# Ledger of designs, part 2: designed miniproteins, single chains, continued (5)

Each design is a single chain, and the fold is of that chain. pLDDT is the mean over its residues in the fold that is shown.

## One batch from the design tools (miniprotein)

Design m16037
Fold by ESMFold2-Fast:
Structure m16037 (fold): chain A 70 residues (1-70)
Amino acid sequence: VKEEIEKELRKLLPDAPRRDIEIAANAAAELGSELDPEALAKALVALGTPEEQARRLAELAAELARKKPP
């Protein structure tokens, strides 16, 4: 679940820091379809992630959350 989302995010955004990828993957795994990409992007920016990277990570995490395995 979280591990699979993390792997996919790393493949799509290889330059993103591991911490940021882990946070996004964890949010996607826990919230699923309830994940608000705008809120996640704001949280990542508050933690020091560049705005463009935070937005991209949040959008991809939300996409992957919709495809969560049963």
Scores: mean pLDDT 75

Design m16038
Fold by ESMFold2-Fast:
Structure m16038 (fold): chain A 108 residues (1-108)
Amino acid sequence: SNEELLRTTLAKKIAAAVKGIKNEEERQLAILRSFLELAYPWLSDETIDEIVSLLKKEKITVLELAKNLKNYENTEVVQYVVKTLKVHPFIFGYEFEKIVEEALALLN
């Protein structure tokens, strides 16, 4: 489908952007940043920095963030993402998880 093609295209671009990063923590932060820059190109650098900083503070992976969004977890990063992007947490978390899973598969 067209949605599957867009998801795969985004996953490939994310994988290409982060493939040189060997440190796992830095790679997790870069995956989230790359996703936000590509999927939400109208977001300010300051807003992206705030979201990425919250992921770093909570010491979770991008897949854990996707799971927390799908489960309506009341964490700072989930609250900030939902309010800032004005997204439904389950729908956003589901799509984000699929894109990240495809990107990680390309890196293995």
Scores: mean pLDDT 89

Design m16039
Fold by ESMFold2-Fast:
Structure m16039 (fold): chain A 68 residues (1-68)
Amino acid sequence: SAAEEALKQAIIEHGKGLAIKIAESLGATEIKVEEEGDTKIVVTAKVGEETYRITLDVVTGEYTVEKI
């Protein structure tokens, strides 16, 4: 239904915003959204000379930060 699609989109947008906020809290100067979905958001962030991958579980709100 249209209501279900709207809810999924709202969840994705919320997840993206949260992942970006996490990257910003780490001092990221460049942020790329690599993957977006209703279960997972993946963001790549540059912090100084290092690059990090942030993976957010949209269902649980838990995230991992991985240096790449």
Scores: mean pLDDT 83

Design m16040
Fold by ESMFold2-Fast:
Structure m16040 (fold): chain A 70 residues (1-70)
Amino acid sequence: SYAELIEEAERLREEAEKAGDEGKAGALRGLIHLIQKGKMSEEEAREVLRLIREGRLEEAERLMVQSWTK
């Protein structure tokens, strides 16, 4: 569900901020914003979250930009 995705993304954002990983924290904030604005499906949100977890921030950013331009 979207609620579970947002909760997990917020938890990971807090962890990234505490670790000083500003890139990961920023990507997670962007993902949460896109979900809340209805710009991303659950499937798209799960893939972006997975890319962020794997540290593949450039790929995550490309998918988020694509979702925002819809």
Scores: mean pLDDT 85

Design m16041
Fold by ESMFold2-Fast:
Structure m16041 (fold): chain A 86 residues (1-86)
Amino acid sequence: MLKELAEVFREAAEAVRNGDDRKATILMVAAGVLLAGYELETGDTETAQKLRDLLSKAIKAFDAGNRDEAVSYLEQAAELAEKAAE
């Protein structure tokens, strides 16, 4: 699950970079759903909360038109999810 979530965050960052706003939005929503499922299945509230905070910051930056900031938060979320999957 965390490895799949990391991939979704990386794809979302790429969509933001490419100006594919529809794909970016869909992937950020998908990441939120996967995060909720991860927390429910594992009880890992600490990791889920950290990833949710980064996703929230990415969404706010994206909505504000701060694309580089949104990409940075999504990349941080992907790296955190990859490290937590180990």
Scores: mean pLDDT 87

Design m16042
Fold by ESMFold2-Fast:
Structure m16042 (fold): chain A 79 residues (1-79)
Amino acid sequence: MPSPAEQVEELIKKMEKELNSTTDKEEQLKIFKEFVAGIQAIVQAALDAKDEEGLAAVEKVLEERQAQIDALIARIKAL
């Protein structure tokens, strides 16, 4: 199974790729909502598994990718 941190990295890559493939604001909003739901599911699964190390790794990935995530959100708002 991929680690929670690997799952988050893949969701970020998927979101970026899908956002770059569409200019439709409604589709971009849907992509972003699916990304948020995916992150919540990964965090919940790690909490249910009591995977404290995996949760810490997810927090680190999100912190390191914060500027990238903010830039993607800004792109959605600019459309």
Scores: mean pLDDT 79

Design m16043
Fold by ESMFold2-Fast:
Structure m16043 (fold): chain A 80 residues (1-80)
Amino acid sequence: VSPLTAWELALRYLSAYENNDEEGKEAALAEMAAVIRDEAELERLAVVPLTTIMTHLQVPEERRREIVAEVRAALLARLA
């Protein structure tokens, strides 16, 4: 998987999140789950891009942790 794909999916998820677009969030999560094989890839391909983008956008730490926890839970459920 291209590193660029991971960043694009993170941006699409965050855009959908801000717009309360549940369908867009689910689509981004499904595409992430298709390329993520284990917990290490989940961290590299989803958590790191999401955290980096949110930090650059000055999203408060508590809110970043909430969003990351939600994404981790959703992706772990899809890997089970």
Scores: mean pLDDT 81

Design m16044
Fold by ESMFold2-Fast:
Structure m16044 (fold): chain A 75 residues (1-75)
Amino acid sequence: ETPEQRRRFALGIAEFLLKYLTPQQAKEVAELISEAMARGESIEDVAKGVLEFVRKHAPEVYEEVEKFLQKLLDE
C-alpha cells in the first residue's frame, strides 16, 4: 500500500526468485512485477501474477514460491 511497503515486497520477491529460477526466468518475472506495479495493482494481485508465471514456466518450484508469497502477504 505505501511506497515503502511496495518497494520492500518487490525486493523480497526478486531476491527469493533468484534462488529458485534461472536468471532468464527471474528477469521475465521482474518485468512482470514492474509492469503490475506501474499499473497500480495491489501486492496481492502482483503475487497472483508471479504464481501464474511460475506455474507455467517453473512448475517444479511452484509450491516453494507459493509458500514464500503467502508469508509475505501474511505480515
Scores: mean pLDDT 76

Design m16045
Fold by ESMFold2-Fast:
Structure m16045 (fold): chain A 112 residues (1-112)
Amino acid sequence: MLEETLEETEELIEEIKKDSDPQMQKDLDILSEALRRAARAVLEGRVDEAIEILREAAKKVNPVLKEMLENVIDTIRRLSERVGPVEAFHFGLELVKSMLAMELAINKLKKK
């Protein structure tokens, strides 16, 4: 389930990249790599490392993608005690997936 949500998130990133300028494409690549690395770290029980990966990526991307990464960090912090870190990360990915779908829709509306 986490792997499926990660794949769907990566598909949305690739869709947005098609209509993005070079800087946005670079920022989307940073987002994609950070989410993949954080997912691996969480699955291996390295939760603090996953949070550090997301924080470092957030410093390197535009404000919209920074908010997505910060939402994953906040979700891990708020829900890990209740549902465990893997499921907390999965909820964070579902939020990112929703935010990416909104950005894709906005980009299609702004393209004239």
Scores: mean pLDDT 85

Design m16046
Fold by ESMFold2-Fast:
Parts: sequence; structure tokens; C-alpha cells
Structure m16046 (fold): chain A 75 residues (1-75)
Amino acid sequence: MRQLVIQIANKLMELADEKGVPFEVVSVALQLMVDDPQTLQRLIDAVRNKDTKTLEQLIEELLERAEEKLREVRE
């Protein structure tokens, strides 16, 4: 379990860096991943099934949700 979560976190950080996403958004995305069991399970299943496209899509959705959440906290 822990190894799969680390792999997902590393992939999320890699894709965020490629897209120029700030660290604040990455931090919120990682928090949302851990706090949402359904999203975490979908990410784990994508890694287990070696479904790179689904994994990348779920990470993109997570980054978008994180950016929206961060925007709600700022004036």
C-alpha cells in the first residue's frame, strides 16, 4: 500500500512540474488524494492495472480540484 501511494505522489509531482503547477497546488492535491478514499482507490486501481492514461487523467482532475480549492481560500 505505502509503495503505491508513494508512486502516485511521485507521478503527481512529475506531471505538476511538467505543467508548471505551483507547489501550493501540488500540496493541496496530495491532501485531497489522502482525504478522499474513493479518489485514492481509483488511483491505486489505475497503478495496479498499469493504466497510465487513467492515472494521468485522475491526477489532472486532482490538480484542477486543488487549484479551485486554493482559489476559494484566497481573497
Scores: mean pLDDT 78

Design m16047
Fold by ESMFold2-Fast:
Structure m16047 (fold): chain A 73 residues (1-73)
Amino acid sequence: DEEFKKRLEETFAKAKAGDENAKDILIAIAQHILEESSNPEIRELAKEAIAAIEAGDYEKALESFLKIAKLAS
């Protein structure tokens, strides 16, 4: 989904700049993935992404989201 990828990239850029709304959106996306996925690997990556975002580690969060996207494709 090209629109999802574009929105994700824009949201990460805003969150890195200190936008709390963008941070909340990223957490909400990861929580939604965790709730909807029955795949244990995707669930663990979603949990990892949430923890990384909360810690301000957007590099690790992005890596987790990219792994989720690859597994969900």
Scores: mean pLDDT 81

Design m16048
Fold by ESMFold2-Fast:
Formats: sequence, C-alpha cells, structure tokens
Structure m16048 (fold): chain A 75 residues (1-75)
Amino acid sequence: MESPVERVKDVLVKFLATHGYLEEAKKLAETSDEEFVEKAVEILKKLPEKLRQHALGLLRKLNTPVAKEIIERLE
C-alpha cells in the first residue's frame, strides 16, 4: 500500500481528477506498477503546457525515483 509508485500514482490521479481529466485519472489508477511510468508520461504529454508544468512541479516535490523517471521522460 505504501510503495513509492502508489504515492506518485495517488498524487497524479487526484491532480488529473481535480482538473477534469476523469478518464485519464481512471486509466492511470488502473495501471499496474510496471506500466505506471509509461502511462503517466503518455497522459501528461497530452495535457496543456500550464497543467503539465504544474504536474512536473508536484513530481519534483515528491522527490522519489519514480517521480524523477517521469520528469526525465517528459523533458
């Protein structure tokens, strides 16, 4: 329950849902830990630049290996 993937997933799912991306939030929530980084990058790349930058800021604050990998693949 307290894996680094689950924490990053929870933060991003809530972020997407809060901004009206309910289908994207659901897809990310249903994604396995193995596929999580690739699915998160796919979803975040489709966001408007302002929301993508906000998500990147949240990921930088989390400071986990999973969050860093997502940031590197988006930059």
Scores: mean pLDDT 82

Design m16049
Fold by ESMFold2-Fast:
Parts: C-alpha cells; sequence; structure tokens
Structure m16049 (fold): chain A 60 residues (1-60)
C-alpha cells in the first residue's frame, strides 16, 4: 500500500540520520520536510507519530 511504502521510506531515512549522528534539531527538520511532501492526510498523521517516537528515542 502507499502507507507501507511511505513508512518504509521514512524508516530508511531514520536509519540513515541515526547512522550519520545528526542532532535532534536536524532530525526534526528532516522529518518535518518529509511529512510536508506527503499529500495523504492519514499517512501524514502516521508519519508524525513515527517522528515523535524517533525524537523521544534521541532525547532518551
Amino acid sequence: SELERELETFDMMDRLLRKRGVSVEQARKAYDDFIASVKDEEIREKLKERSEKFIQELES
């Protein structure tokens, strides 16, 4: 599904950002930019939930 493809792409981006050791601020910007490019509102909300979890993991 489109949701599955977008989540897979987002998860790949997350892994690359973590591997590169970017700051929480840089990661948040990258997630916000990706989410803004997604037209489907339901997918956008799922990506927002994922980004929040990622940010919490970086802050922990």
Scores: mean pLDDT 82

Design m16050
Fold by ESMFold2-Fast:
Structure m16050 (fold): chain A 93 residues (1-93)
Amino acid sequence: TFEDAEREGLSPLEVTAIELAIISVYAEENGDKELAEENRREAIELLTEELGDEEVAREVAEKIVEAVKKNINDLNKAVEESTKIILEARKKL
């Protein structure tokens, strides 16, 4: 869960970005495009603040969204995969 993401070394902003990406995916699945776009935008903003690069933040957010979609029925797996995506992105900065 989110506590595991924090133990793996994610910041509070990075954890919140994962939460926003999850909300965005569920909103999209329920037909709420506006809520999905708003939460995705906010996730990108938080990742931009943390990673220092907007292009990297957009790529990371897109990968997180895909990981959440792939694991839509398993929230713990969605968080685990998203955590790995952020950690891998930090290694390339």
Scores: mean pLDDT 84

Design m16051
Fold by ESMFold2-Fast:
Structure m16051 (fold): chain A 81 residues (1-81)
Amino acid sequence: MVLPSDKPVTIEAIGAFKSRQARIEAALAIGSIVPGVAIAVDADGRLTFTGYSLTEAQIEEIKAVLLAATPDGEVRITVEP
């Protein structure tokens, strides 16, 4: 049993989603991958996700969802060591 890091993982999608609908669908998909995680969708079109104790597999799935929804955008992941 590895003690989970008590440091937050922040994932931010920067740039335009394909559509407002694509952003909503991405947020719903992320909520399905990590139930109970905090997801913030900015009025400026930025999606910010903050979770605790996320596995690498969950981070990978979230990144893939965001990259698919933001083909001309950028996904930034910040994990405190």
Scores: mean pLDDT 66

Design m16052
Fold by ESMFold2-Fast:
Structure m16052 (fold): chain A 94 residues (1-94)
Amino acid sequence: SATIDSLVQFFRDMLRAGEPVAFAIASVIGIAKAKGLSEEELLELARRLGEAAAEMGVPRSQLEAALARLLSAGVLTEAEVAAIRAGYDAAVAA
């Protein structure tokens, strides 16, 4: 999806600018939900955000802290958190 590709690029740009991981994830997921992405598209986006975080060198501990905060705040669902973790772990293993 061109929309998912653009949102992943925006996430990478925020991380390069030094934005906190939690803020970058919340911003991208918020935009995706506002654009009316389906649950399936949101899970694919979440997986790709995890991959991008790993490729950009975000430490696992910082990602986990961000995910815990966003889940507690109701910004992310448990399924979205699992998808981000899966994407991160797949990129680290590659």
Scores: mean pLDDT 91

Design m16053
Fold by ESMFold2-Fast:
Parts: structure tokens; C-alpha cells; sequence
Structure m16053 (fold): chain A 82 residues (1-82)
């Protein structure tokens, strides 16, 4: 179980870091505002912190909750990635 939570958390963190990298490229291309970038990255970094806390606690339920929240946030903000 510990190995599963570690692996799942590491994947979620890597996926979110990839989203942040994409936002940075969109900002450089002038496709999103600096304000939208800063606000979105702050929320995404919050999900990373929650995933790291769940991993440290070996808390599968907390990891599932943050994964669901991150997926929902990305769906609601899909317009930022077009």
C-alpha cells in the first residue's frame, strides 16, 4: 500500500508540474495573462502540497481526494489550455 500511494502521488505531482510548464509556455507566447498564470499556478502548487502531504502520511483517501479536486479544477479551467 505504501508503494502504491508513493507512486500515485509522484505521478500526480509530475502531471501537475507538466501543466505548470505548459502554462509557462502559454504565458511566454502571450496566450494567457500574467494574473491568470499566477492565480492558476498558486492553485496547482496547492494540489502538489496536498499530494506531498498525502504521500508523507501514506493516506490513500487523502490522495484520492486531491486527485479528484485537481481533475475537477483542470476541467473547469480547460479554457486556459487552448
Amino acid sequence: MAAFVEEAAAKLIADIEGVIARLEELLAAGKISEEEYEETVAVLRGFIARAEAARAANDAAALRAVTAAAVQYLRENAHLFT
Scores: mean pLDDT 83

Design m16054
Fold by ESMFold2-Fast:
Structure m16054 (fold): chain A 90 residues (1-90)
Amino acid sequence: SSLTPLERAKLLIEELSKRRDLIEASPKPVLAEAALKAIEAYESGEDALYAVSILSTALPPELSQKVADAITGKLEPEEVAEEVVTYLTS
């Protein structure tokens, strides 16, 4: 079955949360803080789309577009989460 944008956003944030230790060790502290705030918002019961908006606002335009594509079904949320973590740890 096709996933909704909300379900895709949940998968994206949950995948980032699994890699929290890598995000916390990031050499990009401002962007890492935005990612951790997105995870925290989701864990505290905020809407997953709202949590994703915290992250996407802090990302460079090219990664922000990939996040949007993951939410709309053009890309897989788990693959985009991996690209975000790779960028954060580079």
Scores: mean pLDDT 88

Design m16055
Fold by ESMFold2-Fast:
Structure m16055 (fold): chain A 90 residues (1-90)
Amino acid sequence: SAIEEAEKLLKELEEKGSKLNEELLNAKTKKEKVEILERMIKEVEDTIERLKELLERETDPEEKEYIERIIEDLEAIREHLEEALKKVQE
Protein backbone atom coordinates (compact mmCIF):
# COMPACT_ATOMS: atom_id res chain seq x y z
CA SER A 1 0.00 0.00 0.00
CA ALA A 2 1.03 3.64 -0.39
CA ILE A 3 1.06 4.04 3.42
CA GLU A 4 3.46 1.08 3.79
CA GLU A 5 5.77 2.57 1.11
CA ALA A 6 5.58 6.01 2.81
CA GLU A 7 6.42 4.48 6.23
CA LYS A 8 9.42 2.64 4.70
CA LEU A 9 10.67 5.93 3.17
CA LEU A 10 10.29 7.69 6.55
CA LYS A 11 12.20 4.91 8.36
CA GLU A 12 15.05 5.15 5.81
CA LEU A 13 15.10 8.96 6.20
CA GLU A 14 15.13 8.69 10.05
CA GLU A 15 18.08 6.25 9.93
CA LYS A 16 20.04 8.53 7.52
CA GLY A 17 19.06 11.64 9.51
CA SER A 18 20.27 10.10 12.79
CA LYS A 19 23.72 9.39 11.30
CA LEU A 20 23.97 12.86 9.71
CA ASN A 21 22.89 14.54 12.98
CA GLU A 22 25.70 12.68 14.82
CA GLU A 23 28.16 13.89 12.13
CA LEU A 24 26.81 17.47 12.54
CA LEU A 25 27.31 17.37 16.35
CA ASN A 26 30.94 16.24 15.81
CA ALA A 27 31.64 18.78 13.01
CA LYS A 28 34.23 21.42 14.03
CA THR A 29 34.60 23.55 10.88
CA LYS A 30 32.09 25.76 9.02
CA LYS A 31 32.82 23.79 5.80
CA GLU A 32 32.00 20.44 7.46
CA LYS A 33 28.73 21.82 8.92
CA VAL A 34 27.68 23.25 5.52
CA GLU A 35 28.41 19.93 3.73
CA ILE A 36 26.42 17.91 6.33
CA LEU A 37 23.44 20.33 6.29
CA GLU A 38 23.38 20.25 2.46
CA ARG A 39 23.33 16.41 2.60
CA MET A 40 20.48 16.52 5.17
CA ILE A 41 18.47 18.91 2.95
CA LYS A 42 19.05 16.67 -0.10
CA GLU A 43 17.85 13.53 1.76
CA VAL A 44 14.68 15.36 2.90
CA GLU A 45 14.04 16.74 -0.64
CA ASP A 46 14.57 13.29 -2.23
CA THR A 47 12.09 11.77 0.27
CA ILE A 48 9.50 14.54 -0.41
CA GLU A 49 9.81 13.88 -4.18
CA ARG A 50 9.27 10.11 -3.72
CA LEU A 51 6.25 10.78 -1.44
CA LYS A 52 4.78 13.16 -4.07
CA GLU A 53 5.09 10.36 -6.66
CA LEU A 54 3.17 8.04 -4.28
CA LEU A 55 0.54 10.76 -3.78
CA GLU A 56 -0.03 11.09 -7.57
CA ARG A 57 -0.70 7.29 -7.83
CA GLU A 58 -2.96 7.07 -4.73
CA THR A 59 -6.77 7.30 -5.15
CA ASP A 60 -7.89 6.69 -1.53
CA PRO A 61 -8.65 10.09 0.12
CA GLU A 62 -7.58 8.98 3.64
CA GLU A 63 -4.25 7.60 2.40
CA LYS A 64 -3.71 10.80 0.35
CA GLU A 65 -4.34 12.96 3.45
CA TYR A 66 -1.86 10.86 5.48
CA ILE A 67 0.87 11.24 2.81
CA GLU A 68 0.10 15.00 2.40
CA ARG A 69 0.62 15.50 6.17
CA ILE A 70 3.98 13.69 5.99
CA ILE A 71 5.03 15.91 3.05
CA GLU A 72 4.01 19.06 5.01
CA ASP A 73 6.03 17.89 8.06
CA LEU A 74 9.09 17.17 5.89
CA GLU A 75 8.78 20.56 4.11
CA ALA A 76 8.83 22.23 7.57
CA ILE A 77 11.96 20.21 8.47
CA ARG A 78 13.59 21.27 5.16
CA GLU A 79 12.84 24.96 5.95
CA HIS A 80 14.44 24.61 9.42
CA LEU A 81 17.53 22.97 7.86
CA GLU A 82 17.74 25.76 5.22
CA GLU A 83 17.62 28.37 8.06
CA ALA A 84 20.38 26.48 9.93
CA LEU A 85 22.47 26.43 6.72
CA LYS A 86 22.05 30.22 6.27
CA LYS A 87 23.14 30.85 9.89
CA VAL A 88 26.26 28.67 9.46
CA GLN A 89 27.14 30.53 6.21
CA GLU A 90 26.99 33.92 8.02
Scores: mean pLDDT 88

Design m16056
Fold by ESMFold2-Fast:
Structure m16056 (fold): chain A 67 residues (1-67)
Amino acid sequence: AAPSATALARHQLLNRAVNEMLETRDFEAVSARLAEGLAALGVSPAAIERYIAALRANVEAELAREA
């Protein structure tokens, strides 16, 4: 089955956060906004923390490859 509307919204928030982190390199501000968006979608605090940690690690690794 296709992803639910909630799953698609979550995926869009994560993709937007990746692009913003790559563009601005403001991990703190982008992480805060992502946490608010995920919380609004009913994602648990523990899951939000894991998403943000994984996203930051991926973006930092990507930036390090270019440096």
Scores: mean pLDDT 78

Design m16057
Fold by ESMFold2-Fast:
Structure m16057 (fold): chain A 53 residues (1-53)
Amino acid sequence: SPVDVITRLLQEKAKEGASASSLTATALRLIGLQLDMERQGKSDDEIIKAILE
């Protein structure tokens, strides 16, 4: 699911030494992208592709 992909990306960034502030900013951006795309009727696969770009 898109939520799982976002969670995994944030975990990898944290492991690479990203700050809590940076992780929070990235999380809010990606969650906002998911919500906007869901409102537009996009599929989970389309949302995942957008997150990974």
Scores: mean pLDDT 83

Design m16058
Fold by ESMFold2-Fast:
Structure m16058 (fold): chain A 68 residues (1-68)
Amino acid sequence: SADEEAAAAGAARRATAREKGLDSPEARALGERAGELARKGKFGAVAAEIGAKLAEIGDELDAELAAR
């Protein structure tokens, strides 16, 4: 199913991120914070915080790729 496929893809990305050192306590804390905000119905705040952190990670990955 699409949900199972998405879960498998997510697990594969997490394995790659862990190997590259991106699976960190900071990422876990972001997940917990996003979950708390979602439970309070503050989905706009969740999207903004996740988007900002993903942009930071993207910039770091782009810098690593540019160095290769």
Scores: mean pLDDT 63

Design m16059
Fold by ESMFold2-Fast:
Structure m16059 (fold): chain A 99 residues (1-99)
Amino acid sequence: GTADLDALRETYRIVGDRYDKGSKLVSGKTKEISTAIGEAYRALAAGDLSSAARHTLKAKELGAPGFVVNELMGGVAALATGSTDLSLVDQYALVLELA
């Protein structure tokens, strides 16, 4: 389907703020993961797809939960293409290209 880009960016802003606050309550690897996730969501909210893609790959590398990484990849794809219909493989390929 067609993505509502303004609604998605507002949602990502709220989620990014939540991860930023949460990252201040944790340490070590968990802090690195939460920081990378928060940076990815903030980049999506700003429409900065290159930064969003890089932070998404960093979160994945650090061991972020699969459902979070899938949401971030979907966000990058939706903002880049205006579509919610890309496969997970195509979303990942696009994230790699944009990073």
Scores: mean pLDDT 87

Design m16060
Fold by ESMFold2-Fast:
Structure m16060 (fold): chain A 108 residues (1-108)
Amino acid sequence: LPHFGLEALENDKLSLEELIERAEVVEINSAEELVDFIENDLSGKPYLLKVKDAEKILEEALKLLEERGWDITRDEAKKSAIVSLANQRIFELKILDDNTILLKPLLP
């Protein structure tokens, strides 16, 4: 399980524009690569995930995360999802455009 510490505390106080400015840009080529990034490489920083098809990659990644035991809460109107594990909110994914997903680590 990722521990985000003090970095994740700041994310809840930032505007969307501030999250984008502070975000690390990561190229993601598949849903499997996104899931592997989430499980192995997440820090408390926000990330801008650059993808070829945001809606497709997000939905495929959410299904893979559910298969691996993560809990997913989707908000279709906001094009976002909260990802939780063992009743603890871990991060939020939000589609910003057709080629960009914001990953925001959350402090539980």
Scores: mean pLDDT 79

Design m16061
Fold by ESMFold2-Fast:
Structure m16061 (fold): chain A 64 residues (1-64)
Amino acid sequence: SLQEKIKNIEKMIKDNEKTIKLLKEQLKQETDPLMRGVLELVIGSTEYILERLKKKKEELEKKL
């Protein structure tokens, strides 16, 4: 159902937000420039996924 799809996306959003928070905390403590670059890339890609998920959720909610 549409509501089940929305609920699944909400779970994915919550999981990705927690991941971003943890990665940003790791980045603040990281002193190695190479590892900082890797963390920045992973954070950026995860933020991109989160933005797409939020947009998809809004589109589905408009159909209710």
Scores: mean pLDDT 88

Design m16062
Fold by ESMFold2-Fast:
Order: structure tokens, then sequence, then C-alpha cells
Structure m16062 (fold): chain A 92 residues (1-92)
């Protein structure tokens, strides 16, 4: 009956919630590690590339992180989205 179906859907929603929380924590941790490495990456890039090439790479990555932030926000991961936006700002 409808009651049994509702109970099954509630269980599946709880399992999805648990999986989303674990994934959220992993994504946030990964983005925090990436953000911490950005200054060193920019210095290396400037030391080994022309100013034109550096600008091209940084503009592309900033755009990619802004797009990633939008997707993360749509997925209900606002903390991860904020860190991705902060990375994009560091790359500008």
Amino acid sequence: GAAAEAERQALLAELKKQLTEEIREDIVESLKRMKASIPAFIERLKATNTPEKVREILERWAREFREAAEILRELGLPEAAEIAEEIAEELE
C-alpha cells in the first residue's frame, strides 16, 4: 500500500542524505587543500611562463572554478561553492 511505499522512500532519502554528507566533507577538504596551494602554483606559473600564457591559464581556471561553484550551489553544497569562488578570486 501507499504507507509501505512512503516508508521505503523515507529510508532511501536517509541513505542519500548520509552519502551526500560524506561526499560534502570530501569535496570541502579537497577544495581547502587546493586553495592552500594556489599561491605557490601562481608563483611557479609566473617563473616558468610568459605573462600572456600566465593570464590565459589563470583566466581559464578562474572561469572553471566559478562554473564549479555554481554547480556545487545547485547540488546543495554551499560551503564547497564558497571555497570554489574564493579560489577563482585568488586566480584573478
Scores: mean pLDDT 80

Design m16063
Fold by ESMFold2-Fast:
Structure m16063 (fold): chain A 93 residues (1-93)
Amino acid sequence: LRDETRRNYAGNSLLLSSGKAADYYERLKEEIGDDNLATDKAVDYFIEEAKDSVDYLSKMSKDQQDEFVRGVGLGNTPLAKKIAQKVVDKIQS
C-alpha cells in the first residue's frame, strides 16, 4: 500500500473507532453507573478495536496526535473527543 492510502485508512479507522468507543461508553455507564470505569473500558475497547491504527498514531509526533484529537472533536461528538484524548494520553505516557 502507498503511504497516503495507509494514512487515510488509519485516519478513517481511528475516527470510526472513536465513535464506537463513545457508544460503548454510553452503554457501560448505563449498566455500571461508574463514569471513570466506563471511560477506562471505552479507551481499552478503542485501542483493541483499532490496534494497528493506534500503533500508527503512536508513531506520529505529539502535534499530529493532538491534531487527530481536534479532528475527532470536529467530525464526531464531544464524548468521542474525550475518549480520543484519553487514548493519546495513554500512548504519550
Scores: mean pLDDT 76

Design m16064
Fold by ESMFold2-Fast:
Structure m16064 (fold): chain A 83 residues (1-83)
Amino acid sequence: MKIFEELDEEERKAYEEGMKKLQETSKKNVARLKEIDKDKSLTPEEVAREIARVLSEIGDVLDEMFKKIAEIREKKGKKVKVT
């Protein structure tokens, strides 16, 4: 679903802040992954652990963003999920 199709000003600010954090996290992690790719001495297990950590950090940023949007919607009497 297009969850961002209709956001009010406060929801848009939360989304924009989350997207800025995601971009910063992504830029940092892309640089890190490039360094990993250049280091042929790393074991497949070490590479997998670093990729897993990158994905976890991205997931945390997304979760925080969606949680803030959900809290704003709930506070304004808007339904985010059927309970």
Scores: mean pLDDT 72

Design m16065
Fold by ESMFold2-Fast:
Structure m16065 (fold): chain A 111 residues (1-111)
Amino acid sequence: DAVDYLIDYLRDVVKAPDAAEGAEEAKKIYEEKEKDEADKIINELIDKLIPTNPLKALGLQLGKIIIEEKISVKELEEAINYAVENNDSSVLDKMNPLQQGLALILNINSE
């Protein structure tokens, strides 16, 4: 499961437990709720968390993208590699949302 791969990567490699928790929560909401309701709940949580826990907000956003777009483990690995190599604010506007979210987590967590 690509979401499980993301959670393990964020927790164990990046060492961003708040981002991992965000991705876990997104997965659980999609398992428990109908898609339209899950989308609404996740978007409301993201907006609420941005000022207080931006890593968790980004984890929620990435989990949502992976589930909605049915991202494969291979596509996720390719996005991670791209974000690691291109973790610079000057290229964020050229990234897709998955790559941008990964790059932002790496930038915030490096502080």
Scores: mean pLDDT 82

Design m16066
Fold by ESMFold2-Fast:
Structure m16066 (fold): chain A 94 residues (1-94)
Amino acid sequence: MAMPVVEELTEEQKEKLIEILKLIAKGLKAIIEGNEELFEEALKKEEELVKNRDDENIRVAVSHALKILLEIYAESPSLEEILKKVEEKIKELE
């Protein structure tokens, strides 16, 4: 693939990737728990990311987050397992 591996990301891109993965984890947790307030907080953060989508660091981070999420989704039978693997990936990147 033409996209750099996580280890080749700049510090800013890596920080944005971690932030986006944390947002995905927050959204998944809200869905699993039926927590409408937590879900609304996740949606507001998503709107902030969309407004700044012309930022290359945000675009790279979103692309990597989507790749990670799709790989986890393909291998995971439940939302709870997806959340667990996303949280594990966040810890690996920190």
Scores: mean pLDDT 74

Design m16067
Fold by ESMFold2-Fast:
Structure m16067 (fold): chain A 64 residues (1-64)
Amino acid sequence: MHKATLTTTRFPDGSRVVTVTDKDNGSKITVTLDPDGRVTSVKQEGEPLPNDTVFERLPERVVP
């Protein structure tokens, strides 16, 4: 069972960046959302996340 960390960063313009990182598998997925919640960018780095991945959600980070 792999653990992936989910981190959300909110920017002053209302856009958000959600990053999912699995350090054991070397996987990183970065999703950029506009202020309306629409996906504007998806970037996948490393290997695909395993099907048995569990997500540890970290507190939202707000950029001033």
Scores: mean pLDDT 76

Design m16068
Fold by ESMFold2-Fast:
Structure m16068 (fold): chain A 95 residues (1-95)
Amino acid sequence: GVEGAREAGLAGNRGSERALEAGDYKGALYAGVASGMSYISASVGELAGDPKLGAELAARAGERGAEMAREAGGEEGERGGREAAELGRRGAEEA
């Protein structure tokens, strides 16, 4: 549900922090983007009255963030995006 989308946002934030610690500036940027998109997805789910939609959007945001981080060579950012996608998917299944 909506909490799954928020958890996806938190996972993206953790991925961004790990990427910065590893010196992966591009990975940190893309993990941060995935995090922001996941929080927006939670808000969309709330406004629509559809917690499953919010979680599904967060999952897609995490997947896209992981793809962008991978293309940029950001291993830690890719991991953060994948964690966000997984939590978004779980939130959608639990809605």
Scores: mean pLDDT 74

Design m16069
Fold by ESMFold2-Fast:
Structure m16069 (fold): chain A 106 residues (1-106)
Amino acid sequence: SLANIEKLVEEIHELIKKLVDSLKQGRFDEAKKLVAEIAGLIDELAKEISKIDPQRAAEFRQTASGLLDQIRESIENRDILSALTFLTVLGGEATLELRRVKRKVE
């Protein structure tokens, strides 16, 4: 449902904010835990999108998976600036999927 997708995108953005704060504080163990939580919500979001557009859900899952891998690598390398950049892109992709779903159900 659209309401479930809106809720998941909101939860993803809130976890991204917590992850950004953890990275700024040098809390890398907390940051890694938050990445795992974000990955779980991304999987749930892709499953909800697949009920409306299976092809788009597959494309989103592939894009988000690549971004999550880049975020994990950046955190392991303590490259905070790259991690923040990839997190911004990931948040934008989640928002874009919500906008696409809204256009299909309107």
Scores: mean pLDDT 88

Design m16070
Fold by ESMFold2-Fast:
Structure m16070 (fold): chain A 92 residues (1-92)
Amino acid sequence: SEISQRLEAVQAALEAGDVEAAVALMPSPALQAAVLLAAGAPAATLGRRLGVSPATVRRMSRAELAALIEERFGEEELELRKKILEQKEAEK
């Protein structure tokens, strides 16, 4: 339900033309990149969030950009899991 509420808030911000507010609602760089892709943001803006050059973004299809965002989200989830395990070890 939290994801659904966040997605509704993102859609409302995008409909209002407030891309910055929509991006700020997303907790991760990969999810922020997904919002920017949906909003039609410039290649330079997408490249900064995904860690790739604007030229690379311009050469990629929308499907390839979506796949890269999914890959980056998987990497962010792995890093979050590592941090949770480290915190658990420090507290035990």
Scores: mean pLDDT 75

